Designed miniproteins, single chains, continued (5). Designs and how they scored, part 24

Each design is a single chain, and the fold is of that chain. pLDDT is the mean over its residues in the fold that is shown.

## One batch from the design tools (miniprotein)

Design m16853
Fold by ESMFold2-Fast:
Formats: structure tokens, sequence, C-alpha cells
Structure m16853 (fold): chain A 83 residues (1-83)
């Protein structure tokens, strides 16, 4: 529904701001929620990629790898190319 995508976009924007401010735990939480609300969308791919980056900054390398793999697989299914 449109409302879920709008909420996901708001959470994604807050996550990007948190990431820029070095608030990696907050960023990871926000991106995780955004990905859950937009599971089969380009926004979901971007949220998972940024979640992986935030997790890597927190030293959670295995979780970061898993989220990166989820993003790549989703992008492939959607034919979403990250230029």
Amino acid sequence: MEEKLKKAEELYEKGVKALKEGKYEKAASLFSKAAELAPDTPLGVLALLNLAQALKKLGKDEEARKKYEEAVELARKLNFVYP
C-alpha cells in the first residue's frame, strides 16, 4: 500500500541522516524497518545496502555480509541496476 512505501521512505531518509552523523546503531535500526516496509522495491534494495554498511561500521561483519547478499539478490530479481 502507498502508506507503507511512504513510511519506508521517511525511515530511509532518517537512516541516511543518522549514517552521516555517525549514529550507526540508529541508522541500522531505521534501515531495517524501511526494508521491512518496502520488501520488493528498489527502496528495499537501497535500505538493505545501507543497513549492511551501518552493520559493517558497528563491526557486525557477518550480519553486514548477509544483508548485502539479500540486497544483491533482491536487485537481481527486480532488474534494479545500481549504476
Scores: mean pLDDT 84

Design m16854
Fold by ESMFold2-Fast:
Structure m16854 (fold): chain A 98 residues (1-98)
Amino acid sequence: GLLLRAIALALRAIGLLFELDLLEERLKKIKDEKVRKEAEELLERARALAEEALRLALEALREEDEERRRELLEEAERKLEEAERLLREAEELIEKNL
């Protein structure tokens, strides 16, 4: 059901935020300033999207209208997918420069 989907998306967003924290710590070991700045910008964008996705998923838990709940969950999922893409790009940059 949509409620279980909202819980799943919220947990996925929380997990992504933990991964972002770990990558931000690894960034401190990058000596190339240009690479570090590019990875920082990707992680910042990913964090904003993950935080918005979490907010939307939590809003969906409180929403009583099924159509509106579905719209919130679809928006949350799109933002999470973009956040995950940006996180993967940042992780690849970090791994290639460690």
Scores: mean pLDDT 89

Design m16855
Fold by ESMFold2-Fast:
Structure m16855 (fold): chain A 75 residues (1-75)
Amino acid sequence: MSLPELAERLVERLVELGVPRSIAVKAAGEGVLQYLQGDPDAGVEAVRQTLLDSGYSRELAERAAEEYRRLLEEV
């Protein structure tokens, strides 16, 4: 999977969860940046933290992090 494809798929999954596209792009960018640095687990945490910092509930942030983890498992 290409890096732009990974970022785009993550943005679409976050938008499906009800996250506005602007926040989804920010969260996906942080997650993909950590993956590029060799730490996919830090990437999952970065998505969770970006949503919490943006004022979303813990439940939504945890679900978003889980969706990114699942996407990483899809190859």
Scores: mean pLDDT 80

Design m16856
Fold by ESMFold2-Fast:
Structure m16856 (fold): chain A 111 residues (1-111)
Amino acid sequence: MKKPKLKVTPVAPTVEAYLGEPALIPVRVENTGDVDLKDVKVEAYDEEGRLVASADVGTIKAGESKGATLTVTPREVGEHRLTVKATGIGENGEKAESEPVEVTVRVHPRP
């Protein structure tokens, strides 16, 4: 059987944000496998392993890609690393999970 495969690529490795304001983290989600994937979602985790953002992508056919945007509201100034990964379900019911990637959110105090 062909295996489901997912890849997540952030549009930028660093996102600039302001304290208490929503920051948008656009990512590209690719189905690099040979089977269609459904219920694809992207999740972002903080440095403590807490889920801080998620986005539903839906169906990505074999060899296709879709954009998704994660939204986080920063609570502390400074640089924060998020771990981003995608998960989905193959047509055979097999779960696919991407390799995790890092995005840095650089949080500024409000002017």
Scores: mean pLDDT 85

Design m16857
Fold by ESMFold2-Fast:
Structure m16857 (fold): chain A 100 residues (1-100)
Amino acid sequence: ADAEAKYNLGLEYYRKKKYDEAIEAFKEALLIDPNFAEAWGNLGMVYLEKKDYGNAVQAFKKYLELDPNDPFAESIKNILDALEKLVGGKVEPLVLTPKN
């Protein structure tokens, strides 16, 4: 499957609140296309739903690096600012490879 197919699968899992499966599908899309801004943004949203604030921060930072002029970029910047204050600004790199 291509990056778009994995991304669409991630969106289906996210809508079904299958957050772990959504994360894996978005990570697979990003392994195929690491410049897929929408996959980074939605990965951040799923991590936020799971209260995994460190990984949410990393995903949102990557989204803003790739697509700073997106209509949702300002909302993501506001979320990121709040999360960085909550986490204390110290975050570890996000791992894209599945743990298996």
Scores: mean pLDDT 79

Design m16858
Fold by ESMFold2-Fast:
Structure m16858 (fold): chain A 56 residues (1-56)
Amino acid sequence: MDAIRDLDEEIEKLRRELPSLSPEQQRQALRRIVSLETARAIIEIGNAFDEELKKR
């Protein structure tokens, strides 16, 4: 829960800074955003897995 909030905050911060960055820095920032979104997905999968184990 808190980890997802932290990731969302980092993603929003990077997106806000994107227009001020050089094209190369924008590419790196976009890659970082994708990495953070992937981390969020991993946490979501873990939560779903725990819920499934509880049910069956």
Scores: mean pLDDT 78

Design m16859
Fold by ESMFold2-Fast:
Structure m16859 (fold): chain A 89 residues (1-89)
Amino acid sequence: SLKLEIEQILALVRMILSVLKLTLKNNPDLSEEVKKKLEEAIKFAEEAAEEIEELSKNPTEESLKKAEELYKEVLKKFKEVDKAVEEDK
């Protein structure tokens, strides 16, 4: 089901968003540059989750492809933030 595939992508984006928010909340010692990068990644993931949720309401092959592209960008930003957090130690 295209709807289930889009909903699975949404769940993955929401998991990443939760990790990003928890990282920001629980690391008060991070530099301002890394905090800003983390906040930008959170905002992007929130907007991506909202768009994917809307795509799940009218599931098409094109909607799935768009959800996959949004997930890829969220994952890319997450990896960049994860590296920045590790290097800030």
Scores: mean pLDDT 89

Design m16860
Fold by ESMFold2-Fast:
Structure m16860 (fold): chain A 108 residues (1-108)
Amino acid sequence: MKKVEELKKKAEEEVKHAQISVDRAMETANWLKENKDKLSPFEQGLAIQDIRGGIKEAREEVENALKYAEEAYKLDPSLKPFYDKVKQTAAEIEKRVAEVEKLVDEVK
């Protein structure tokens, strides 16, 4: 049971980090779109790199969350609702990542 609770906690922490990563990437992408005319090409490039970094971090964090949640579910089948919720949240984060990527492509 202790191992299951540790895996559940790790999955929840990774989900939280992924949400923060995608939120920050979205904020930077919206800021870039609003301020593109005031920024040099170099400054725009730095902002795009920062956004791309946030997207990569969010995806890695989602993969970690799914791995920990699946391991917890395999050890305790009563955690199926928890695993299903993590999968749903992961899908929602991936949709937001796609929105950030589209926003960056419009600014490039």
Scores: mean pLDDT 88

Design m16861
Fold by ESMFold2-Fast:
Structure m16861 (fold): chain A 70 residues (1-70)
Amino acid sequence: SLADMIAELERLVREAKELAKQGKYEEAIELLERAIELARQLSTVDPAIGRVAIRELEELLEEVKEKLEE
């Protein structure tokens, strides 16, 4: 269901942010990439919500990648 997809996406993002706080950037990146794939699937059900989610997740992914390069 749409609700289940949103809940799983929120779980992945929460875990990725927690890993990033611990300096585990590579693991955080893996979870964010999984979240982006789920958001792409979400966009086939709700294009407006999915498009916003993809954009926000891609921005977060780039932020975490920049931290890994520091």
Scores: mean pLDDT 85

Design m16862
Fold by ESMFold2-Fast:
Structure m16862 (fold): chain A 68 residues (1-68)
Amino acid sequence: VEEKAERIQKIADEKGSLSAKEMVDEARKAGLPTPVAIALGYEAAKKGSLSGEQAREAVLEAAKKLGL
């Protein structure tokens, strides 16, 4: 899990940071479970200067748009 998360973080750094939706999508493509994908999306949103409440809402909206 942590190795896959580090790989996804490296992709985020190379692309100039991923949005919460992009992070969730990359985690799903890597075969991570939905809860782990959501957690990675939350961390990406927080790196984008969102508060915990805003990051949670952004990740839930992203998951809903992705059909999760």
Scores: mean pLDDT 69

Design m16863
Fold by ESMFold2-Fast:
Structure m16863 (fold): chain A 96 residues (1-96)
Amino acid sequence: GIEELVERVEELLKEAEEALKKGDIERALELLEEALALVEELRRLGAPLEVLRELLERLRELGMELLKKAPKELILRAIGLILRVIGLLFEVELEE
């Protein structure tokens, strides 16, 4: 259900933050991409807009931190993640 997916996203975001602190940028990017896919599913399931915004803002913050640390080969992938997050945030704001 929605609650279990929210808990899974929060777990992935925590693991991504830990990976960033350890310098495992590729692992952090994979975790953030998985978290974003679950947030997209939460939106399809009609999760509350406040919950979606909170998760997307945290994804944006961690994605920006990742971009600052990203090696050249991961930069475009990190930018793609951030742009998708910003796009979803914009769509969520338009639904309020």
Scores: mean pLDDT 88

Design m16864
Fold by ESMFold2-Fast:
Structure m16864 (fold): chain A 66 residues (1-66)
Amino acid sequence: RRQERERLARALRIAEEKGDNETKKYVMRALKALLVDQDEEKAEEYREEGLKIAQEKGDEETAKLL
């Protein structure tokens, strides 16, 4: 969905700016699953893993978008 895509794209940008390659990796996988593979279940799994990593690192800004 458009709002989910926008949030994921913004999270990707913030993670990239912070040099957080782990969160960036999972956000990119979520975007690919959502937009290319059209696998919403897999997209949610990758998004949740990215959220977990962002939370563990104390990155509240990225976590808010995931």
Scores: mean pLDDT 79

Design m16865
Fold by ESMFold2-Fast:
Structure m16865 (fold): chain A 62 residues (1-62)
Amino acid sequence: SVIDDANAASEAYRKALEWARKHGLTPEQAAELAREIAKKLGGSDRAAELASNLTQVALRRR
């Protein structure tokens, strides 16, 4: 469902961003991590893409 996808994307985004900041991942590496986490949480391909894009944009804004 859209709600399940939104929850998966949001959780994956937060976890990937926290991990990337702790371990010095590049935006591209963090984006791929977010994609993988979203998929593991049962998110659709769209949820994985959303999490990936949000993570990459967040890391590039600084």
Scores: mean pLDDT 83

Design m16866
Fold by ESMFold2-Fast:
Structure m16866 (fold): chain A 62 residues (1-62)
Amino acid sequence: GAAREAAREELLARMKGLGDLVLKNHPDAVVEIRQVGEDTFELTITFDGETKVFTADVRELL
């Protein structure tokens, strides 16, 4: 529904903002955002040979 779609867009915007902040501090980093479930997204950050993964679910915004 519209509320879930809006929450999904809001979560993606927040994750993009975090990715931009990481790139500002680590311009050689690789930042990827993926949808891994119907309401679940992962932000993957790779730099200095290390990979960090952050998982978020839009259901918490509904």
Scores: mean pLDDT 79

Design m16867
Fold by ESMFold2-Fast:
Structure m16867 (fold): chain A 64 residues (1-64)
Amino acid sequence: SAELDALIAELARRSGVSPATLRRQLLNILRAPEEARDSLIRQLARELGVSPAAVRRALELLER
């Protein structure tokens, strides 16, 4: 979706990570056990310098 592509581009721009690498990291979180997801989301948000809510929003859009 255009919204997902725009959000991934913004997060990638802020972190210096490629959009492809970020999409792969988000997919890895979706494939993780549910119990681990919140900690992985918080860790990725810390690494990217963004809010956990932004990472959760990207995951919601990616699941559709």
Scores: mean pLDDT 83

Design m16868
Fold by ESMFold2-Fast:
Structure m16868 (fold): chain A 62 residues (1-62)
Amino acid sequence: SEEVAQGVVDGVEAALEVQPAPKELWEQAIEGAYETALEGGGSEEGAEKAKERVRELLEKYL
């Protein structure tokens, strides 16, 4: 669901505020967000949305 996807995004954002991830881990964070949202009972659309939002968050740290 979108709620699950938002939870994943919020978690990644909170983690990045404490300690930004090294760039070599960004791809893992993006893919992990997709899989975590999907595993948590989210739809494929919700999981893709979580993936896109995490990608946008990481781009802010470029």
Scores: mean pLDDT 68

Design m16869
Fold by ESMFold2-Fast:
Structure m16869 (fold): chain A 74 residues (1-74)
Amino acid sequence: SMEKEAEEAYEAALELLKELEKEIEQENPDEVKIASLSSAVGILIAALSFLGADERAKELEERLKELEKKFEEK
């Protein structure tokens, strides 16, 4: 089911966003890990859009953008 695949992708992206936020909040953030996690979330956003889960994709894009801005302001 496309809906089940979208749900699994969404949950995976949420877990990666949690890891990304945790890494950004560290005293000495690992820039390679941040880049890798951001890229992985981006791939899942693209997958969600392909699956027609546009609202979930937009939500994740906004969350990723906020975390990327938070890292740039460090």
Scores: mean pLDDT 86

Design m16870
Fold by ESMFold2-Fast:
Structure m16870 (fold): chain A 61 residues (1-61)
Amino acid sequence: MEEAVEEGRRYLEEVLGLSKEEIDRYLTPEQLVALAEAFKNSPPLTPEQKERLRAAIRARR
């Protein structure tokens, strides 16, 4: 099955190095899909942007 949420989790795991459990814990399904869609339709992230996003996501508790 090719659900947007499942694709988004895989993409964020690959791009940001977050686990599936971390992604589900810190992001809502809507935020997950929107963030993955933005990455998919945007230029590749720089290492600095990836670090900033990881920190921001983890700062959500």
Scores: mean pLDDT 71

Design m16871
Fold by ESMFold2-Fast:
Structure m16871 (fold): chain A 82 residues (1-82)
Amino acid sequence: MSKEELDIEVEVALNIMKYAVIKVATKDNPEAKAIIDKHKPEIDRLVAEIEASTDPEERRRLVEQLKAKVDELIAEVDKAMS
């Protein structure tokens, strides 16, 4: 792998890990679960598109979108649990 490709893979892994952590942390909260379920299709789509893409520039754009969506999900869950 190129360094750029490795950096993209690391960023994808970190965002998937954030998503997994929030899912576990909110397991017993129905309102938070509903927010996660609402965002799941778009997160799954972005991950699939990143895995399918071989263009580093396209993958960079997709990982930025994934990061933004995961951050948005975390913010919505935090607000709902406040």
Scores: mean pLDDT 82

Design m16872
Fold by ESMFold2-Fast:
Structure m16872 (fold): chain A 111 residues (1-111)
Amino acid sequence: GKKTVWRGVLEGLVGDGDETVRVGLAAEGDKPVKVEVTVTARDAAGAVLDEATATTTVKGGEDPVLVDLTVKTRGVSTLEVRVTADDEPVSAAAASVTSGRVLEMEKEVEE
């Protein structure tokens, strides 16, 4: 069957202030899909320091849709990105915030 493959790219930021985290979203196929992206910032003890959510619509195409989310980065040890597509959870990824690291994630969505 045809499946939608979600790819996300998170540019990890190293900082001590409020910063914009950019999440790239791409879908395979031509169906428009409503996507919700949540970024949760945690400290070294696992406490939530900040959380941001954004909603967009993605169609299968050549270029990813970029979603900008502003979160606090001071004291942040981990950024967790969750993606919900068409009201179903699609992807979750977490990365330590170090040296502007880029986090890539990919998830196949069944029909």
Scores: mean pLDDT 59

Design m16873
Fold by ESMFold2-Fast:
Structure m16873 (fold): chain A 64 residues (1-64)
Amino acid sequence: SEEEKLRIQLLIDLYEIAISSSELLKERALENVKDEEKLAQLLAELEKEIEELKEKIKELKERY
């Protein structure tokens, strides 16, 4: 239905906003975190979150 398609698109949009927010946090971490080990750990965590969100978007787009 059109309503179901709209709900799926809104969910995709929310995930895309979450990805953009995490990418901004990575950029801010690169500029401000001077401890190399802490920076590496934070970037790895944020990259993992971004990858998980991208996979969720892909699955939604392939199903609908």
Scores: mean pLDDT 87

Design m16874
Fold by ESMFold2-Fast:
Structure m16874 (fold): chain A 61 residues (1-61)
Amino acid sequence: MPPPSLSEFLREVLERYEAGELSEEEALAKVREKLTEMGYSDAEVRLYVGLLRHEIAELKA
């Protein structure tokens, strides 16, 4: 089976955040770390971390 897509990884992080397993800071840190390990640029990491932060804010509202 091919490795999970980036979108699937982001979904898992959001699900763990919603379950109370991860804080917002822990979720953002895990995404940043994963993207950096996968070879994404600083600009791309900032974009995806920003999108996740926005989704977390929507879940809180």
Scores: mean pLDDT 76

Design m16875
Fold by ESMFold2-Fast:
Structure m16875 (fold): chain A 58 residues (1-58)
Amino acid sequence: GAELEALARELGLSVEQLEGALAALRSGDPTLQAVARHELALRDPRGPERVEALLATL
């Protein structure tokens, strides 16, 4: 939706890349979650928190 597109733009990601990060965070795999959080933090130190907040509203 529009929220996903706006967050992707702010983080400098494609919607597909952000959807991949959301899938990793939903996976329950600690390694995939850690990698996704690290990649998001490289874009924005608050990136992981913002993506997790969006995930909670979906």
Scores: mean pLDDT 81

Design m16877
Fold by ESMFold2-Fast:
Structure m16877 (fold): chain A 65 residues (1-65)
Amino acid sequence: SDKELEEWLEGGKERAKRAVAEGRATEEQAKKAIEYFEKAVKAAKEGDVEKAQEYSAKAAEALNS
């Protein structure tokens, strides 16, 4: 459901914020990751599962780069 997608997005934002607070990521990397999490949720809501997976992977890459 859309609620589950929004909860996943909030979890992603919390992970990004925690990574910055712990010195594991820069604010710029966290911002980029959050943008990709938002794009992933938008794609999922539009039924584009492949694009949603691509954006989710890019979000993880941004935090771990």
Scores: mean pLDDT 84

Design m16878
Fold by ESMFold2-Fast:
Structure m16878 (fold): chain A 69 residues (1-69)
Amino acid sequence: SSEEKLRLFREALEEALALARATTDPAVREALLRGVERARELAEQLEDEELKEELLRALDELEEELRAL
């Protein structure tokens, strides 16, 4: 279901942020920021508008947190 996919995606984003916080390595942060941009491009192609909006919101939040490191 879309809800299960969103939950798994959010868990993956939380793990990525935890890794960035734990390592404090700029190279890890930059790699994750590139991943966010690519994920955003893929999310924009989704036909499920609710899933798309929630994924884009989660990606925006992750980008903000990564840039704050």
Scores: mean pLDDT 82

Design m16879
Fold by ESMFold2-Fast:
Structure m16879 (fold): chain A 82 residues (1-82)
Amino acid sequence: DEEKIKEALEHLEKAGKALNDKDLETAKEHLKKAKEAVEKADLPEEQKKEVLEALDRALEALEKKDLVGAGDGLGLAKASLL
């Protein structure tokens, strides 16, 4: 579903901006919304798994206040959606 992929990418963009601003709460909110959009998207099973694993990695990094790990996970999620 192209609409849900676009929604996920928009939330990943907002999460990236929040990470640059060191706003961890806003970054976490947008990563969770990106994950919801991906879970509802009609994607190939393997691609969906890769994106969700990358998003879970980013969320776990934010829980640990690891901004670099969060950025890496976000970047992997974007790459897997493109």
Scores: mean pLDDT 85

Design m16880
Fold by ESMFold2-Fast:
Structure m16880 (fold): chain A 78 residues (1-78)
Amino acid sequence: MEEVVEEFAKKLGISREAAIALVATALAELGRDELARELLVGKLGIPEEALPLVHALARRFAPEGVEEAKRLVKEYGF
């Protein structure tokens, strides 16, 4: 999972934190809710109550980034 986040951050030229938010949103939309929670709560320290807001903001401001993250996580078998 860390390799997916690092590759995505480098590919889009964004921060690791932004890459985590986009990858976690992609995972949640693919039904990988446990992995999405581990990334946002475990790696970014975001409260569980704020997860829907993070996903809504990622989808609103970076919809293409979320779709690219979905392709990447599928290639890695997640």
Scores: mean pLDDT 82

Design m16881
Fold by ESMFold2-Fast:
Structure m16881 (fold): chain A 67 residues (1-67)
Amino acid sequence: KAVLTQEAVDKLADTIAEFAGFDEETRERLKKSTLEERAELAEEAGLPELAEIFRELAEAKKKVEAK
């Protein structure tokens, strides 16, 4: 279940990035980045709400990995 939860978090992050209308190049960078790096890229793109979501997902991932 922890593995499935972590996979769901990653899929959700990718789906949100696609919905936010990032260009193809930015989406490629996001897929290669950590969740924390994705948050920074979202801030640079002027999407602070998306950056907060990525930060929350990064914290959730740390909690899951600690098990």
Scores: mean pLDDT 66

Design m16882
Fold by ESMFold2-Fast:
Structure m16882 (fold): chain A 58 residues (1-58)
Amino acid sequence: SAEEEEKRKELLERMIELSVEELELAVKSVIGEPLTPEERERLEELVREIERLEEELK
């Protein structure tokens, strides 16, 4: 239905947004700038939230 398609679109958009944030933190780590403890905790939170959204999109 159109309502389920809109919900799926919102979940996908949120997952993309979180994935971009994860990629930005990963790039920072690769270029040799150490992640702060807060950034590292945020990265772990992002991974868990992305996994949760992936389950909802199945």
Scores: mean pLDDT 81

Design m16883
Fold by ESMFold2-Fast:
Structure m16883 (fold): chain A 57 residues (1-57)
Amino acid sequence: MSLEEQIKELEEEIEHIEKVIKELQERGDEAGVLVGEAELKRLKEELEKLKKKLEES
């Protein structure tokens, strides 16, 4: 799998998690929002690392 493919997959996963967080916020699930935001931060950090590797390649 190419770095470009991994980046696209992470971007799609990030978009999905952001939608889930929005739904949890609308339901008042504060604990779910915190867990979702922590996962979103992890995915965004991974995306940044992959983008840096692609630029250095």
Scores: mean pLDDT 83

Design m16884
Fold by ESMFold2-Fast:
Structure m16884 (fold): chain A 65 residues (1-65)
Amino acid sequence: AREAIEKAREYLKSGNLDEAREIVERVRQALDEAEKRGVYIDPQEFERLRREVDELLAEIEKKKA
Protein backbone atom coordinates (compact mmCIF):
# COMPACT_ATOMS: atom_id res chain seq x y z
CA ALA A 1 0.00 0.00 0.00
CA ARG A 2 2.72 2.53 0.95
CA GLU A 3 4.73 1.89 -2.23
CA ALA A 4 1.55 2.30 -4.30
CA ILE A 5 0.86 5.68 -2.66
CA GLU A 6 4.40 6.80 -3.54
CA LYS A 7 3.92 5.72 -7.17
CA ALA A 8 0.60 7.60 -7.29
CA ARG A 9 2.36 10.76 -6.06
CA GLU A 10 4.96 10.37 -8.84
CA TYR A 11 2.25 9.99 -11.50
CA LEU A 12 0.43 13.02 -10.11
CA LYS A 13 3.59 15.14 -10.29
CA SER A 14 4.29 13.99 -13.88
CA GLY A 15 0.73 14.89 -14.99
CA ASN A 16 -0.47 11.29 -15.41
CA LEU A 17 -3.71 11.95 -13.52
CA ASP A 18 -5.60 8.86 -14.77
CA GLU A 19 -2.81 6.50 -13.66
CA ALA A 20 -2.48 8.27 -10.32
CA ARG A 21 -6.24 8.01 -9.74
CA GLU A 22 -6.33 4.29 -10.65
CA ILE A 23 -3.56 3.49 -8.15
CA VAL A 24 -5.11 5.61 -5.36
CA GLU A 25 -8.56 4.03 -5.90
CA ARG A 26 -6.98 0.55 -5.78
CA VAL A 27 -5.25 1.38 -2.48
CA ARG A 28 -8.52 2.71 -1.03
CA GLN A 29 -10.32 -0.52 -2.04
CA ALA A 30 -7.50 -2.63 -0.55
CA LEU A 31 -7.65 -0.74 2.77
CA ASP A 32 -11.46 -1.11 2.91
CA GLU A 33 -11.21 -4.86 2.19
CA ALA A 34 -8.43 -5.37 4.76
CA GLU A 35 -10.49 -3.62 7.47
CA LYS A 36 -13.63 -5.56 6.47
CA ARG A 37 -11.79 -8.92 6.60
CA GLY A 38 -10.07 -8.20 9.92
CA VAL A 39 -6.52 -8.16 8.53
CA TYR A 40 -4.20 -6.58 11.09
CA ILE A 41 -2.73 -3.26 10.00
CA ASP A 42 -0.94 -0.87 12.36
CA PRO A 43 -3.70 1.63 13.34
CA GLN A 44 -1.46 4.71 12.97
CA GLU A 45 -0.23 3.56 9.55
CA PHE A 46 -3.82 2.70 8.47
CA GLU A 47 -5.08 6.19 9.40
CA ARG A 48 -2.13 7.79 7.60
CA LEU A 49 -2.77 5.77 4.41
CA ARG A 50 -6.52 6.59 4.42
CA ARG A 51 -5.76 10.31 4.87
CA GLU A 52 -3.17 10.25 2.06
CA VAL A 53 -5.63 8.45 -0.25
CA ASP A 54 -8.36 11.04 0.43
CA GLU A 55 -5.94 13.95 -0.05
CA LEU A 56 -4.53 12.53 -3.31
CA LEU A 57 -8.01 11.90 -4.74
CA ALA A 58 -9.03 15.48 -3.90
CA GLU A 59 -5.84 16.84 -5.53
CA ILE A 60 -6.38 14.74 -8.68
CA GLU A 61 -10.00 15.93 -9.03
CA LYS A 62 -8.88 19.54 -8.48
CA LYS A 63 -6.27 19.25 -11.26
CA LYS A 64 -8.81 17.61 -13.65
CA ALA A 65 -11.30 20.46 -13.19
Scores: mean pLDDT 76

Design m16885
Fold by ESMFold2-Fast:
Structure m16885 (fold): chain A 72 residues (1-72)
Amino acid sequence: SHMEEEIRKLAEEIVERVLKEHPGAPAEELMQLAVAEAVREGERRGLSREQIKELARIAAEIIEEIAREKAE
């Protein structure tokens, strides 16, 4: 759906911002920061609880993938 695509794009933007603002942070900290930012941005935008959960899930997933690549 359009909403699912928009949430994914927002998650990607949040992850990019977190990585840029915290370039030296450990992988676990980056994941926590991405989830926290996703919740804050979702609340500011008036997203539903379900949409905020999905946004946070996708943001965490993207950071986890990046962290896994960095660890290898």
Scores: mean pLDDT 82

Design m16886
Fold by ESMFold2-Fast:
Structure m16886 (fold): chain A 70 residues (1-70)
Amino acid sequence: SEDEKLAEEYAKLIEEIRRAIKEGKREEAIKLAKEAVRLSLEMREITDPKIIKLAEENVPKTVEREMKAL
Protein backbone atom coordinates (compact mmCIF):
# COMPACT_ATOMS: atom_id res chain seq x y z
CA SER A 1 0.00 0.00 0.00
CA GLU A 2 1.20 3.52 -0.80
CA ASP A 3 -0.12 4.73 2.57
CA GLU A 4 1.88 2.03 4.40
CA LYS A 5 5.03 2.97 2.45
CA LEU A 6 4.59 6.67 3.30
CA ALA A 7 3.99 5.84 6.99
CA GLU A 8 7.19 3.74 7.12
CA GLU A 9 9.19 6.51 5.39
CA TYR A 10 7.79 9.05 7.89
CA ALA A 11 8.72 6.82 10.87
CA LYS A 12 12.28 6.45 9.51
CA LEU A 13 12.58 10.25 9.09
CA ILE A 14 11.42 10.80 12.70
CA GLU A 15 14.10 8.38 13.96
CA GLU A 16 16.77 10.13 11.83
CA ILE A 17 15.64 13.55 13.16
CA ARG A 18 15.91 12.30 16.77
CA ARG A 19 19.43 11.01 16.06
CA ALA A 20 20.50 14.30 14.44
CA ILE A 21 19.11 16.28 17.41
CA LYS A 22 20.94 14.06 19.93
CA GLU A 23 24.17 14.46 17.94
CA GLY A 24 23.80 18.28 17.80
CA LYS A 25 23.45 18.27 13.99
CA ARG A 26 21.04 21.21 13.76
CA GLU A 27 21.14 21.75 9.97
CA GLU A 28 20.67 18.02 9.27
CA ALA A 29 17.78 17.88 11.79
CA ILE A 30 16.11 20.89 10.10
CA LYS A 31 16.52 19.33 6.63
CA LEU A 32 15.07 15.98 7.76
CA ALA A 33 12.24 17.68 9.69
CA LYS A 34 11.23 19.65 6.57
CA GLU A 35 11.10 16.35 4.63
CA ALA A 36 8.97 14.80 7.42
CA VAL A 37 6.59 17.81 7.41
CA ARG A 38 6.16 17.59 3.61
CA LEU A 39 5.48 13.84 3.85
CA SER A 40 2.99 14.37 6.71
CA LEU A 41 1.10 16.98 4.66
CA GLU A 42 1.12 14.67 1.60
CA MET A 43 -0.32 11.80 3.69
CA ARG A 44 -3.10 14.17 4.86
CA GLU A 45 -3.71 15.31 1.23
CA ILE A 46 -2.88 18.93 2.11
CA THR A 47 -1.77 20.64 -1.11
CA ASP A 48 -2.27 24.33 -0.18
CA PRO A 49 1.12 26.01 -0.86
CA LYS A 50 0.52 28.57 1.93
CA ILE A 51 0.01 25.82 4.54
CA ILE A 52 3.07 23.90 3.28
CA LYS A 53 5.25 27.05 3.39
CA LEU A 54 4.07 27.98 6.91
CA ALA A 55 4.73 24.44 8.19
CA GLU A 56 8.25 24.41 6.69
CA GLU A 57 9.03 27.89 8.11
CA ASN A 58 8.09 26.62 11.61
CA VAL A 59 10.58 23.69 11.42
CA PRO A 60 13.75 25.54 12.61
CA LYS A 61 11.90 26.84 15.72
CA THR A 62 10.62 23.32 16.52
CA VAL A 63 14.11 21.79 16.11
CA GLU A 64 15.69 24.48 18.35
CA ARG A 65 13.03 23.82 21.02
CA GLU A 66 13.68 20.05 20.93
CA MET A 67 17.47 20.56 21.13
CA LYS A 68 17.07 22.85 24.17
CA ALA A 69 14.81 20.27 25.86
CA LEU A 70 17.66 17.70 25.89
Scores: mean pLDDT 82

Design m16887
Fold by ESMFold2-Fast:
Structure m16887 (fold): chain A 62 residues (1-62)
Amino acid sequence: MEEAEKLVEEGERAFRAGRLEEAARLYRQASKIYEEAGDLEKAEEARRWADAVEAVGRALRA
């Protein structure tokens, strides 16, 4: 599996486990790799997921 795709899968597992900071970090790493590879659509999708996970984490911390 491509490195970026593996990071997305790890991010999904971290999110499901409630490890929100780890999930956001993994999605941001995947986004950067997709961007460097020229896959701007997947890079933007991964970045939006990282932003969403970070927003959830902030809400839970109050």
Scores: mean pLDDT 80

Design m16888
Fold by ESMFold2-Fast:
Structure m16888 (fold): chain A 80 residues (1-80)
Amino acid sequence: MEKEKREEIRKLASKATGYALRAIGELNDPNPDLELIKKYLEEAARLYEKAAEIAREVDEELAKQFEEMAERYRKKAEEI
């Protein structure tokens, strides 16, 4: 149970990180697509939020870290 939840958290966090890295890659392009960057940041935030919800039942500290990441990326997307 706990092991299965931790694996789900890991998969969600990995996908979120993937989207965040795609946003960074696009930002380093000479002509960055701001609309695409915004979408990638929003997806990263959403996935970190899902990871935080599951983590809350297993590791409250980890849940807080993912919530902070989600808020950070959501705020960044809103500023673009």
Scores: mean pLDDT 84

Design m16889
Fold by ESMFold2-Fast:
Structure m16889 (fold): chain A 72 residues (1-72)
Amino acid sequence: MVKRPTPEELARPLTEKERRIVEAFRQGLLSPEKLAEAAGVTVEELKERAQRHGVSLRDYLIGLARAEEARR
């Protein structure tokens, strides 16, 4: 599996959707359905985003959380 939390992802601002996803993940919402609902996205969007980076949904969420932390 290709893991690609890239420098571009760390350098660019997270979109509003990505920030909501990170916030839901940090609140301990582990089910894709609950996380998607809290973030205001669909489960299909979460799966597509993870697949575009060639990672599991969990690794994608961890990557987004790291990107948010790197900006603080």
Scores: mean pLDDT 68

Design m16890
Fold by ESMFold2-Fast:
Structure m16890 (fold): chain A 56 residues (1-56)
Amino acid sequence: GVALESAQKGIAAAKAGDGAAGLAGGYEALRVGSDNPEARELGEKAIALGKEALGL
């Protein structure tokens, strides 16, 4: 679904050094997939990796 796709794109972007895209993908995954535990876990991972890429 859209939430899982957003989280996966966010994780991939953060790993490539685009922390801002990582955060955006993670927050979008949490916004649209809050009732899906997989989307929540991947979204939180995207946010964590995005922060790491930004040095936060």
Scores: mean pLDDT 82

